# Ledger of designs, part 106: designed miniproteins, single chains, continued (3)

Each design is a single chain, and the fold is of that chain. pLDDT is the mean over its residues in the fold that is shown.

## One batch from the design tools (miniprotein)

Design m11686
Fold by ESMFold2-Fast:
Structure m11686 (fold): chain A 98 residues (1-98)
Amino acid sequence: SEAEEYAKKAIEYGEKAKEEAKKALEELKKGGKSKENAERALEEGKKALEYGIKATEYSIKAFEAGPSSPVSAKGSIEGGAGAALAGAAYALAKKAAE
């Protein structure tokens, strides 16, 4: 049950990370050379990174609570995917804002 609760949180934070990462990438597409769009992209990228870190933390907790659980594996995969996209979006947004 603890592994399932942590896996659910990892998935939820991973989805939030993906949503904010998508917003950051969409702002960059609208005008990455515009200071305003670059600043908005960076703000959304920072939010994506924060959610991605939480997704990773809950993925680890899910695995510690139930290492052999398929639910822990799913939480780790989906949370990790959200975290990876968030990291990439943040890096692109930071470069555009420089």
Scores: mean pLDDT 80

Design m11687
Fold by ESMFold2-Fast:
Structure m11687 (fold): chain A 82 residues (1-82)
Amino acid sequence: LEEEIKRLKEEVEKLVEEARKAIDEGNYKKAYELGIEAAEVGKKLVEAMKEAGLLSEEEAEEGLAHLEALEEELKKKIAELE
């Protein structure tokens, strides 16, 4: 489980780096799409941390709600790109 948490953290970091590169290239749609993927992996990370006892039920619920809100915000940004 600790090894799984490490892998999920590394996956989020890679997606964030890819998103940053997309921004530098002027590809905002790709950056937002990668941000949504990072949030999805982040949700798995929160669940794994909860399973490992590193987060309480309440902390995990708050983290998941935050990531869900971030995903919805990024989806709206994609829809409003012109």
Scores: mean pLDDT 83

Design m11688
Fold by ESMFold2-Fast:
Structure m11688 (fold): chain A 72 residues (1-72)
Amino acid sequence: DSNLDNMINSLQATVGISDDQAAQIRNLVQNNDIDGAVDLIIAARIAADPSMSDDQIAAARNAIRAAFISIQ
């Protein structure tokens, strides 16, 4: 799916998602495990920016989940 591939490529460029994490995200989304995919991305985002507040993490999680739903 080109939309999913474009999103994953963007995440690799912006959040620093590894090739292994990209493959895992793709598999999770294809298995309809959107929450698992979101959790993986959020964990990588927190690792890149540990200063994020709980509210910022919750808002980012909801935004990423909505983005995955919108491309399905």
Scores: mean pLDDT 79

Design m11689
Fold by ESMFold2-Fast:
Structure m11689 (fold): chain A 68 residues (1-68)
Amino acid sequence: GPAARRARREALRARMDARGEATVAEIQELLSLTDVPEAVRAAVLAAARRRGRLSVDEIDAIGTRAAL
């Protein structure tokens, strides 16, 4: 349900933040749990696949730029 989806998203984000980076698989999971415009999803996923990992700050920065 929505509460479980939110809890999973927050837990995943907290783990990535504590580690300072996220794997492509974790970023794909985070995007599946988040209601973002397709342009934001595509931009974040492309960057993750190109680099193999992103920090939470990098995910947020890419998302903000893609939402413009």
Scores: mean pLDDT 81

Design m11690
Fold by ESMFold2-Fast:
Structure m11690 (fold): chain A 59 residues (1-59)
Amino acid sequence: DPALQEIRRQVAEHLREEGLPAALLSDEEFERLLAQARNLEELLEMATALVKEKLAALQ
């Protein structure tokens, strides 16, 4: 689905702009967040929060 690929690209780019490693967000995690999010803005916020939490756990 080209629309899903574009959403994946936007999430990865947003994470990079926030200084976060997009590689910490797995495809499975992305798909779960996508199913939970009501819109793109919420998806970006949820992905950012998850990656920040994973980084904090790794130090």
Scores: mean pLDDT 82

Design m11691
Fold by ESMFold2-Fast:
Structure m11691 (fold): chain A 87 residues (1-87)
Amino acid sequence: EAKKKIKEALELYLKDEDKLIEKVAEMLVKRDPSLKKEDVKKALKDLLKNDEDPEELKIEIIGFYLQDKVPLDRDEIKELIKELLKE
């Protein structure tokens, strides 16, 4: 079940940066309602734009997002992501 959710997120979010940013911004605003969703989205876009390896950073962000959606630790999620990317 968890592996399926991780695979679906990878297939969706690695191809669609805006959709990833939208979902992570929703999660962050839910945790801290003082944050503005549009400001969080801009910050995430700038973070990805300025990174040396934006694909690796996307994987990190997907792992962070999925930590809220699956009953696994972030390190376990990263391990499954690496395994799925080899397939």
Scores: mean pLDDT 75

Design m11692
Fold by ESMFold2-Fast:
Structure m11692 (fold): chain A 101 residues (1-101)
Amino acid sequence: DEKKKKELIKSAEDILALVRKMEAKARELSRVSPEIAAAALAAAREAKELARKAIEKADDIKEMQRLLREAVQKASAAGILVSGGEAEAMIKERQRRREEE
């Protein structure tokens, strides 16, 4: 029981670390794709809030697991949006170089 609780808390902390990296990338992306950046930041903030709530529910393993599943889904959505925005930025830069040539 104690070991399972520690593993779930560590999972929540790992999600929070991943979300911080996604938020940083999304903020940089706002210069190229503001709509994608806004959506990614919103999903990242939801993931962070869910992971934080999971840590607060440490005495209820089933509730922690439910909140962590939702946090993973939101973090995944943020990651997909960031990756898509980065690809769009690369395409735009390539098009700009062709227009200048």
Scores: mean pLDDT 79

Design m11693
Fold by ESMFold2-Fast:
Structure m11693 (fold): chain A 96 residues (1-96)
Amino acid sequence: SLAAQEVTKLRNEITDIAKQLGLSDEQSKKIVNKIIEDLLKATKAKSESELPGRLSLLLNEKVRENYELSPSTKAVLHYLKTGDRSPLIDVLKKLA
């Protein structure tokens, strides 16, 4: 499971990737906020502090196969499981 500090780290990592792709500070902030909101909805979390524990459930239950998750949520879960940034980069480019 992720620690609470890992949500802040994830937010910062996604922001850095967006900026490396040439997105403005405003675009990066809006896209990161949307991705976090999608994660909150997928996990049914009431706050970002609940995300680490709830994300671990999504990772363990293989819920991707049975749940209609947004492309952004699927890309983040793939990144967290594998370290592969490619689906996340595709999502960031499409949201730009």
Scores: mean pLDDT 78

Design m11694
Fold by ESMFold2-Fast:
Formats: sequence, structure tokens, C-alpha cells
Structure m11694 (fold): chain A 70 residues (1-70)
Amino acid sequence: AAEAREHLERAIEAIEAGDLEAAERHLVKAYILARDNPEVQAHIKEAGRALGRGDLEAARAHLRRALEAL
């Protein structure tokens, strides 16, 4: 839980800084760490999709929902 939270927070910070490569790395790590929490993984997956289409606001919103589900 704590490690997944750290990576989710780092992903949000990376998005805000415009470092999409760092954001993607932190999303992948958070997804793996949350393997026993399908709700968190679903929110991370949606954040990744939003990031892929350049929707940074939607990506951050989904990451906040992932943090709430932890």
C-alpha cells in the first residue's frame, strides 16, 4: 500500500512537471504493486489511457481516485 501510494504521488508530480516518461514509469510500478487491489488497478489503467491521449487533467483525476481506493 505505502509503496503504491508513493508511486501514484510521484506520477501526479511528474504529470504536473510535464515529465510524461517519469509519469509512465511510476504508473507501471504502481499498477504492479496494486496487483491485489483491482479497483486501484482499474483507476491506474484509466489514468494511463488518459495520459496516452494527452488528457493530463483526466489522468490526474484517475490517479487521485486510485489514491482514494488504496
Scores: mean pLDDT 86

Design m11695
Fold by ESMFold2-Fast:
Structure m11695 (fold): chain A 64 residues (1-64)
Amino acid sequence: MTPEELLERAIEAAKAGNMDETLAYVDELIARGELTVEDVVRIAKAAMEAGNQDIADAIIDHAL
């Protein structure tokens, strides 16, 4: 998977309320050194807008 594909999948998982899947994609991006602060904000915003604040909080804790 490309970093762009991983980011897109993380956003979709976060919107869907899938904590384990979201964190798996975030952790893979971190492991590759390919997760930017802007990417973290995008995923967290997507989670919050979908009502998944717990996922947004988990992403921020893992990445920042």
Scores: mean pLDDT 83

Design m11696
Fold by ESMFold2-Fast:
Structure m11696 (fold): chain A 97 residues (1-97)
Amino acid sequence: MEADPEKAAEYAEKAAEEAKKAKDKELGEKAAEYAEKAAEAARKGDMEAAAKYAAAAGTLAVRGGNLEAAEYAAKAAEAAGDLRLAKQIEALRREAE
């Protein structure tokens, strides 16, 4: 898949916003921090870093019970060109349902 830096940054920013709404505030804050790092990496054109930070954000979002933040994190990883990490986040999100 071709990387889309604008979409990766947009989805990562949405993941950060949703992560802040988590019931577990510590996990929500960490997920938001990694999602914000993913957005910065995407804006700098570092798609490998963007995908890895999005994966960290998505994993923490699932553990914090925020499945919407995890969905946006998966979309950010996909837009960053890492379909494998995107599928891993989506599988983890589906198992948490």
Scores: mean pLDDT 84

Design m11697
Fold by ESMFold2-Fast:
Structure m11697 (fold): chain A 84 residues (1-84)
Amino acid sequence: TRLRILEYMLLSPKETVSVAEIAKALGISQATVSYHLKKLEKEGIVERVPGTNEYRLVDKKKAMELLVEEGVKKLVEAVDKVTA
């Protein structure tokens, strides 16, 4: 779920996205989105726009690196499963 949120934010043409917008796009609850966004905010990947329920990427490079790392990990696991 964290990676789907980061992917949505990276692919969004907008600088900020709302909790409700992400929840609707991903088909999950606003509570689930808020939970993951707060975790990402503590990690310094996203920040909340003061006075709103909108978030933006603080470090787009770090977000992209996390998506690539998870993608590579899944690819390695898939190769190991086929070649075992």
Scores: mean pLDDT 74

Design m11698
Fold by ESMFold2-Fast:
Structure m11698 (fold): chain A 80 residues (1-80)
Amino acid sequence: NLEEILRLIGIVLRAIGYVFEIELYLKKKDTEEIRKALEEAKKALKEVKEAFKNLDIEKAEKALERIEEALKRVKEVMKK
């Protein structure tokens, strides 16, 4: 299904963008909390890529949610 493939591509692009944003925050404020969040986000990005290979939209969405939560934690650290 082409429509499902396009949705998965969108998820992959968002996931890459969020991981890149976390890396930029790490450069501004190098903390253990941000480093751990980046590691979790990179693991979840691998899951997004595997879900794309398997055309598993639900798995891709759940992995993206974990990346979004990691970014949310990073933004909270940036307020400190």
Scores: mean pLDDT 87

Design m11699
Fold by ESMFold2-Fast:
Structure m11699 (fold): chain A 79 residues (1-79)
Amino acid sequence: RPALVRIEAKTKGDAEEVAKKMLEAALSTPGVTRAEAWAEGDTVRLFIQADSLEAARKAVEKAIEAVKDDIESYTVTFA
């Protein structure tokens, strides 16, 4: 079953750089079919479309791991 997931992260520094790292990590995950990331002030938003919930969860894990030292907090919403 295809999955959609959104991540919203508050950054400690360069939100554009955080967005790029999160996007690269998500797109490098097998089963991710589409991802988009952008910065709005100190907040980064990441949208992921994956072919399965398992792939979506792995993409979230990789995206957060890539930037965990650069973010203050994050929320994840699965659809």
Scores: mean pLDDT 84

Design m11700
Fold by ESMFold2-Fast:
Structure m11700 (fold): chain A 100 residues (1-100)
Amino acid sequence: GAEKAAEGGEEAAKKAAEGAKKSKNATEGTAAALVGIGAETGARLYAKKGDDKGAAEELRKGAEGLKGLAESSKDEEVKKGAEEGAKAAEEGAKAAEAAA
């Protein structure tokens, strides 16, 4: 549960950062990378406390933020990274919820 949530947050941050590195839009790329980092940090913090529900909530917030950026972004690399990051965050949240 908790370990899977932390892994989901880490993968979300990685995917958002990959999109940011390949993008031409530094503002959109940076925003996606920051949302990914927030999801990873929050999920890790709550997972370390054994709070699977808290970890899932942080990952769901990250997934929503990344989906919003994917929908509004005009940069294909930011869209792809944000979509893949949102999916990773959602999978981590589901694993944490199943363990709660």
Scores: mean pLDDT 82

Design m11701
Fold by ESMFold2-Fast:
Structure m11701 (fold): chain A 89 residues (1-89)
Amino acid sequence: SKLEELVKKAIEEIKKEGTPLSEDYIKALKESYELIQQLDEENREKWEAKLEELLKNKDWLGVMTLPGILLIQLATGVIKRVREYKFEL
């Protein structure tokens, strides 16, 4: 996908910069991409667009905030599904 190519390009750019936070930026970027793929279709499109925006702007600090936000999104999605399932039973 276009996003996957942007992620790969961003990883190479971060490696070239060689800052003390480069490994943390790369880890956060990989985690963000993986977490987005676990979201439902609507939220996946929303967060893929947000990640693409951050990558185009080279906002590596913004990328570092994403795993925490995405984990909350996934956790709330799981809680909602469990509650809905209990009401259908």
Scores: mean pLDDT 78

Design m11702
Fold by ESMFold2-Fast:
Structure m11702 (fold): chain A 95 residues (1-95)
Amino acid sequence: MDVEALKASEETIYTKVTLGEEPEVEVEGTVVGPVDAWFKDKSAQRPAMDAAFEEIDKLDNSGEKRSAVVEVALVKDGEVVGSLTLAASLSGKPS
């Protein structure tokens, strides 16, 4: 998937993931959805957070618990019109 093309969309939500202890690794993911809902209702933010966790899982599949910072930005007309910062920890799923 071409993230640059998605960021060019009028109503695009993109997620930037930074690993807290190892900031050398960053991933940019994109979620397309209702822009206004992301600021008003945490339940609307859940799909974006789930997408961000998928991107984090691709970076480190060691199963080790790590801290991560997830930045979700709303892009409209090529400009960032808002942002949300989430702090999360990676944990392995029970086998």
Scores: mean pLDDT 51

Design m11703
Fold by ESMFold2-Fast:
Structure m11703 (fold): chain A 120 residues (1-120)
Amino acid sequence: SASTQKILELAKKAPEEAKKEAEEFEKWVEEIIEVSREAGTPEELLEAFRRGVEILNTQYLAAAYIVEDPSASEEHKERAREILKEFEIIKKIVEEAAKEKLTVPELEERFLKLSEEAEK
């Protein structure tokens, strides 16, 4: 789709600092996948998790570019700032989960519990 191609294009233009943040996030993700595979998590769940991470990283990198783009509308910049904030929160949760040697299902349970607490 044209929309998907545009997002991928913008992600490639992301600032170097944002690319480093995405690479660090991918390292924590790989550790969780490794622990999950060793624990017997089905490969189909690991593949779904990898796809989710790829989408999140692409959106984050595109948002990092949009925030720095003087031609971007204020509406686009505001949405981009929201994506950057969400990525920072998710990165911290994933880093903590990796340090605790959690599997993908356990990480998904943690996200669900945190979402429920946020509704209070």
Scores: mean pLDDT 86

Design m11704
Fold by ESMFold2-Fast:
Structure m11704 (fold): chain A 90 residues (1-90)
Amino acid sequence: SITLTGEVDGSRFTLTITSQNPVTVTMTVTPDSVVATVTLDARNGGERGTLTFTIELPRLPPGVSRSFSFTMTFDDGDVTITTTASTPPL
């Protein structure tokens, strides 16, 4: 598993990726958001391919939290991505 954290103007972001395959993650911090790019090499239908996903996590108002999770299934295993974003109350 890979866990990355970022913070933008009081909003805190956590990205967790669980994969049996090697995965590369990069995070870019902008003034109003955190952008995570996930690159995975996997097999699907007997073909080898590279998949790239981009997740944008915008700054949230005080007291707001959001979470999101999805799982992708490939011939050589599953990949689960979980994202949590929160801004503390004032």
Scores: mean pLDDT 74

Design m11705
Fold by ESMFold2-Fast:
Structure m11705 (fold): chain A 68 residues (1-68)
Amino acid sequence: SLSEVQKRVAEAEAGRLAREAGRPELERLAGKAVINMIERGVPGSEAAKRVRELAERGDREGIERLAE
């Protein structure tokens, strides 16, 4: 479905943003957080923005909370 494609694209983008922020260890967690936010009705662009901000700060715990 379009929703599943959007989730996959956002997940890949979040992983790339974590790597670009110098936090490759957060790549998978960032992807999971973005998918969870989209499933809760957050637009993919907003989800990616929030995760990018946390990744730039190295806030693993903040990203883990979004991934729940």
Scores: mean pLDDT 78

Design m11706
Fold by ESMFold2-Fast:
Structure m11706 (fold): chain A 74 residues (1-74)
Amino acid sequence: SKQSQLAQLKQEQLNTEIDLGVTQIRVAVLELALKRSSGEERKRLEAELERTRQQLADLSRRLAALRAQIASLG
C-alpha cells in the first residue's frame, strides 16, 4: 500500500540521515588529522579522506532521491 511504501521510505531516509551525519563527522576528523600529518601518513590520510568524501556524496544523492520519492507519494 501507499502507507507501507511511505513507512519504508521514511525508515530508509532516517537511516541514511544518520549515516550521512556520521560520515560528515568522519570527514571533519580526517581533515583535522591531515593538518598534523606529513609524508607517507599524510598520503594515506588523503586517500582515506577522498574515499570518505565519495561515500558522503553517495549518501547525499541517496537522501535526495529518498526525499523526492517521499514527496511524490504524499
Scores: mean pLDDT 90

Design m11707
Fold by ESMFold2-Fast:
Structure m11707 (fold): chain A 74 residues (1-74)
Amino acid sequence: GSAEQQMKDIMAEMQALYKDILANHPELRAEARKLMEEAQDLYAQAQADPSKLASYTKQLQKILDQLKALKAAG
């Protein structure tokens, strides 16, 4: 597994969680959207500077963990 593949897996999991929150937890929508925007910005930065993929992957994992915690709290 590469950092690139890890990023793709994290983004796919975040998109699935975000879709679930939008459908079943409308009260969490604004906070979930903020986390998704942060993730999309990091992904765009990784595309611009792939030399730092490992760093961006760790930051994306942190956002994924926050999104999971948000859903668990709702």
Scores: mean pLDDT 83

Design m11708
Fold by ESMFold2-Fast:
Structure m11708 (fold): chain A 96 residues (1-96)
Amino acid sequence: SEEEKKRLLEEARKKIMESASYSVEAIGYASSKVATENEGKKKAKKLLEEGDEEEAKKVEEETKEKSKKYTEELDEYLKKSQEYEKKAQELLEQYK
């Protein structure tokens, strides 16, 4: 029915908006990862130039751990974005 088609479009639109929201969050985590890696590299380099090899290694390890957490968050939000995109596609397929 025409009413059913309108309902399906509205539901698909909501899923598309959720997918877009998760994609924005993923971009945020990707940005945080890049910033963390760049700052960590600069700090470690300075410590190595100052002869503080132990602190440089600690900074590198902490940077890798933070980068890994941001990668995990990025992957999770990308997965959620894809899941909601798939749900939208399934709803739209009812018009075909």
Scores: mean pLDDT 88

Design m11709
Fold by ESMFold2-Fast:
Structure m11709 (fold): chain A 69 residues (1-69)
Amino acid sequence: DKALAYIEAAKATGGGAGSEHLGQVAIIVANLVENKDFESVEELKEKADEPAQQAIDAAIHNVEVHNKM
């Protein structure tokens, strides 16, 4: 719901404002990954366009880097 709404807002807005919405998606995805809710992450990634998929992948990578440290 919330992450999907931010993905759709980013697609509609573009540019700098789109990046702000993708930042919210990244925060939501990081929380889902920390809670091991990988099914919700996978569903979001399948519905996401390329910029949103990149934001999701970056959020996953940031959680993985933190867990290695």
Scores: mean pLDDT 73

Design m11710
Fold by ESMFold2-Fast:
Structure m11710 (fold): chain A 72 residues (1-72)
Amino acid sequence: MVEEIRELLEKVYEALRAGNLEEAQRYNERVIELGRKLLAEGDYEALREMLELAAEIGRRIAADPRAVATAA
């Protein structure tokens, strides 16, 4: 599951770089669904890892003017 979340977060970044806000939002919705599942299962270790991955991708988006322009 965490590996699937990592792949989805990479796709969010790629979609934002491509100017595809709608596609980025769809991938992000899937990440949120998987995060909710981890929370419901009590898998706090995987949830923490997911949040760390999300923070890393957020920093990459913030550092990329192309991705920021799409997200704004």
Scores: mean pLDDT 83

Design m11711
Fold by ESMFold2-Fast:
Structure m11711 (fold): chain A 87 residues (1-87)
Amino acid sequence: EERRRELLREALEVARRYGEEYEKKGDKKYLEEGFLRMTALALEALGLPASLLEELKRALENKEPPSSELQAAGARITAALEAVAEE
């Protein structure tokens, strides 16, 4: 699935760029922005609902525990990104 791999590669690239900005400026907001953008691309790549991104934003803002569905999505995203990174 070419589109899935392309979106996952874009997600990894976003994470790297925001990580570089964090290293240069030391501002945690770059990690948070990068994480959200990476997650949005990964959700699209995996065909997961965009509502999980909004749930993640609220959990980060309110320090609420993530739902079982959000936790499962996070595990799938991590596995998919790791698989693409080791191509």
Scores: mean pLDDT 79

Design m11712
Fold by ESMFold2-Fast:
Structure m11712 (fold): chain A 85 residues (1-85)
Amino acid sequence: SPDQERLEQLGLEVGSLLRDYSTTLLTMDPNSPSFISKLEEVLQRLQEILAQLQSLPDSPERQQLIDTVQDQIKVVQRILDYLKS
């Protein structure tokens, strides 16, 4: 179904975004303005993906992806809060 195809596409996007985020944490200077900007971009995109997931019909796969995205939003937000303190 179109909803299932959209769910699969969002799952792939989450996977790519989390890989990019992990690379950023391992390779970028945490004191650079670019590091903060990159984390803010990741946070914004995770929030956009969460909104799209919430518009899809309920399924176990949707709920697992929502849980993953919500957990990652909390992690990225905590890092940003620390860096901006």
Scores: mean pLDDT 87

Design m11713
Fold by ESMFold2-Fast:
Structure m11713 (fold): chain A 79 residues (1-79)
Amino acid sequence: SHVEKAREYGKKAVEALRKGDRESAWRYVSESAYHALQAAKEGKTEEAVEVLEELARELEKLGDKKLAEIVRKDAELLR
């Protein structure tokens, strides 16, 4: 499902950022947001928002506040 793909890409983004690969993390964040948008279009808006909010918290814990803010704005735009 799109919710599962959003979670998968979110995990890949976190792992890329842990390795210091911010460029790959940004690409995976974009993929996660895309699948979250598709999930919201299919009526799974709350699950999609929860996935992106969790991703934003993980990115912020790793010190990337800017990327976390972008993901939070993506979550807000789903509503």
Scores: mean pLDDT 88

Design m11714
Fold by ESMFold2-Fast:
Structure m11714 (fold): chain A 93 residues (1-93)
Amino acid sequence: EFEEELKKRVKPDMTVEDILDFAVEYVKKKYNIELSPEAVEILREFLKNKTWEEILKLTVQDLLDKLGDVASGAEVGLVFNVMKKIAEIGKDK
């Protein structure tokens, strides 16, 4: 279900910023978890020069180290899991 929904919406030309924006909106709509604007900005800056392959190698801890107390591990973990799934699907297209 989750993977099938993502496959229908993931485009092969999505940028890292597109993936982040999609993951944030997806988690908000499906899980009612909203990252703060500050957390989203920190993640955008951290990810802006990373490739899809580099994103797949990241851990939740790598993101938490950049966010500090701005976001919880549960919030970041959900967004990151969606981002990794999108990156995996996009790589296969």
Scores: mean pLDDT 74

Design m11715
Fold by ESMFold2-Fast:
Structure m11715 (fold): chain A 95 residues (1-95)
Amino acid sequence: SALRELLREITGLLNQADRLLREGAPVEEVARVVREAVRLLEEMLKQHPELATPTNLRALEEVRRLVEEGTREAMERALAVIQALASDIQAQLDA
């Protein structure tokens, strides 16, 4: 499934962002990877309106806000929110 492959790409980016944070990479480098994951999630929600629930859209907006804040603490929170969002979407697809 193209949708499942896209979700795997998103998960791969989130795993990369988590690794960068743990290795003490610059926040700007982590933000770049998280922004790419956000871009792919936005495209997925546009192509699959059934996944574009108010809850999912609010979570994605919160991630964008946290990434713009530009602190390590905000980036850790952004990563947690987007990882939870990706997991919720995966659970919806597996139901």
Scores: mean pLDDT 87

Design m11716
Fold by ESMFold2-Fast:
Structure m11716 (fold): chain A 84 residues (1-84)
Amino acid sequence: MYEVVVRAEFADEAAAGDAARAAMQALSETPGLLSAEGTIDGTRLTVRAVFEDEESARLGAEKVERALREVPGLRSLRVEVRPA
């Protein structure tokens, strides 16, 4: 199993909320997803997703990064793929 950890910061809480919805949609459309959770703390978004294999996790990470880069007000984005 592999984990995708997303940490993002936005200009305002509305952008963070839009980003959470976009990230969860992108993950739900990725094959091999086992679980996903998102948390918002003010303007900060953390998403954790677990995938069956490394290929699925990398695809999920790419889809989430693309989706989040389309959200206006993105200030910082870090996406990590690691063994779980």
Scores: mean pLDDT 87

Design m11717
Fold by ESMFold2-Fast:
Structure m11717 (fold): chain A 72 residues (1-72)
Amino acid sequence: SLEAKKQAIRDEYAAKAQAKIDEINQLTDDAEKQLSDDPDKVQGAREQGRLLQQGVLDRAQQEAEEAIAALE
């Protein structure tokens, strides 16, 4: 069905986004460990990770909706 195809596209882009988010989380965790002696730098690393994750989600949503629109 068309709805099943739309859901498959959403699931695919969500899975790709999650893989990127997991990578960003690992890099953020590593940065926090390296910067553990400086609370301000730890907060900066957390904020950067949060912004990068939001960018990944926003791009994945846009690309999924464009792919869905192409089905119609």
Scores: mean pLDDT 85

Design m11718
Fold by ESMFold2-Fast:
Structure m11718 (fold): chain A 64 residues (1-64)
Amino acid sequence: GPEEAARLGAAGAVAAGGDEEGSRRAAWKTAQGMPVREGARELERAGAPAGAAYASAWGTAKAA
């Protein structure tokens, strides 16, 4: 479900160097229907590298 998708997506972004709070917020918004590109931008703002941010956002959206 969306909560599990967001949790796993956030964990991937954090493992790649993202901030915990920002990554959780971005992944949760992505699981709730935010476009993948916007979710990836928020994950990059939290400190995840662009490739990891996009992969996390895309995976979160598909799993939600």
Scores: mean pLDDT 85

Design m11719
Fold by ESMFold2-Fast:
Structure m11719 (fold): chain A 72 residues (1-72)
Amino acid sequence: APLTPEEVEALRKAAEYARKGDFDKARQWLEEAAGVSPLARRIAAALLSKLDTVKPEDLAQALENIVLAFSP
C-alpha cells in the first residue's frame, strides 16, 4: 500500500533536516513516522540503526527515494 499523507510528511521532514545536517531533528521525525504505521516503523527502525554511520546527504536521499517509491 502507498504511504499515508502523515507518513509522507514525517519522512519528508526527516529528509529535510537530514539535508540541513540536523540529525537530532531528523531522528525525531523518523521516530514520529514510526508511530504512524507498521510500515513506517520498519523503515524508521532500519534508518535509525544506521544514523551513526550514514552521511546526512545519504540519509536524506534514502528518505526521498522511499517517499517517491511509496507515494503518488
Scores: mean pLDDT 72

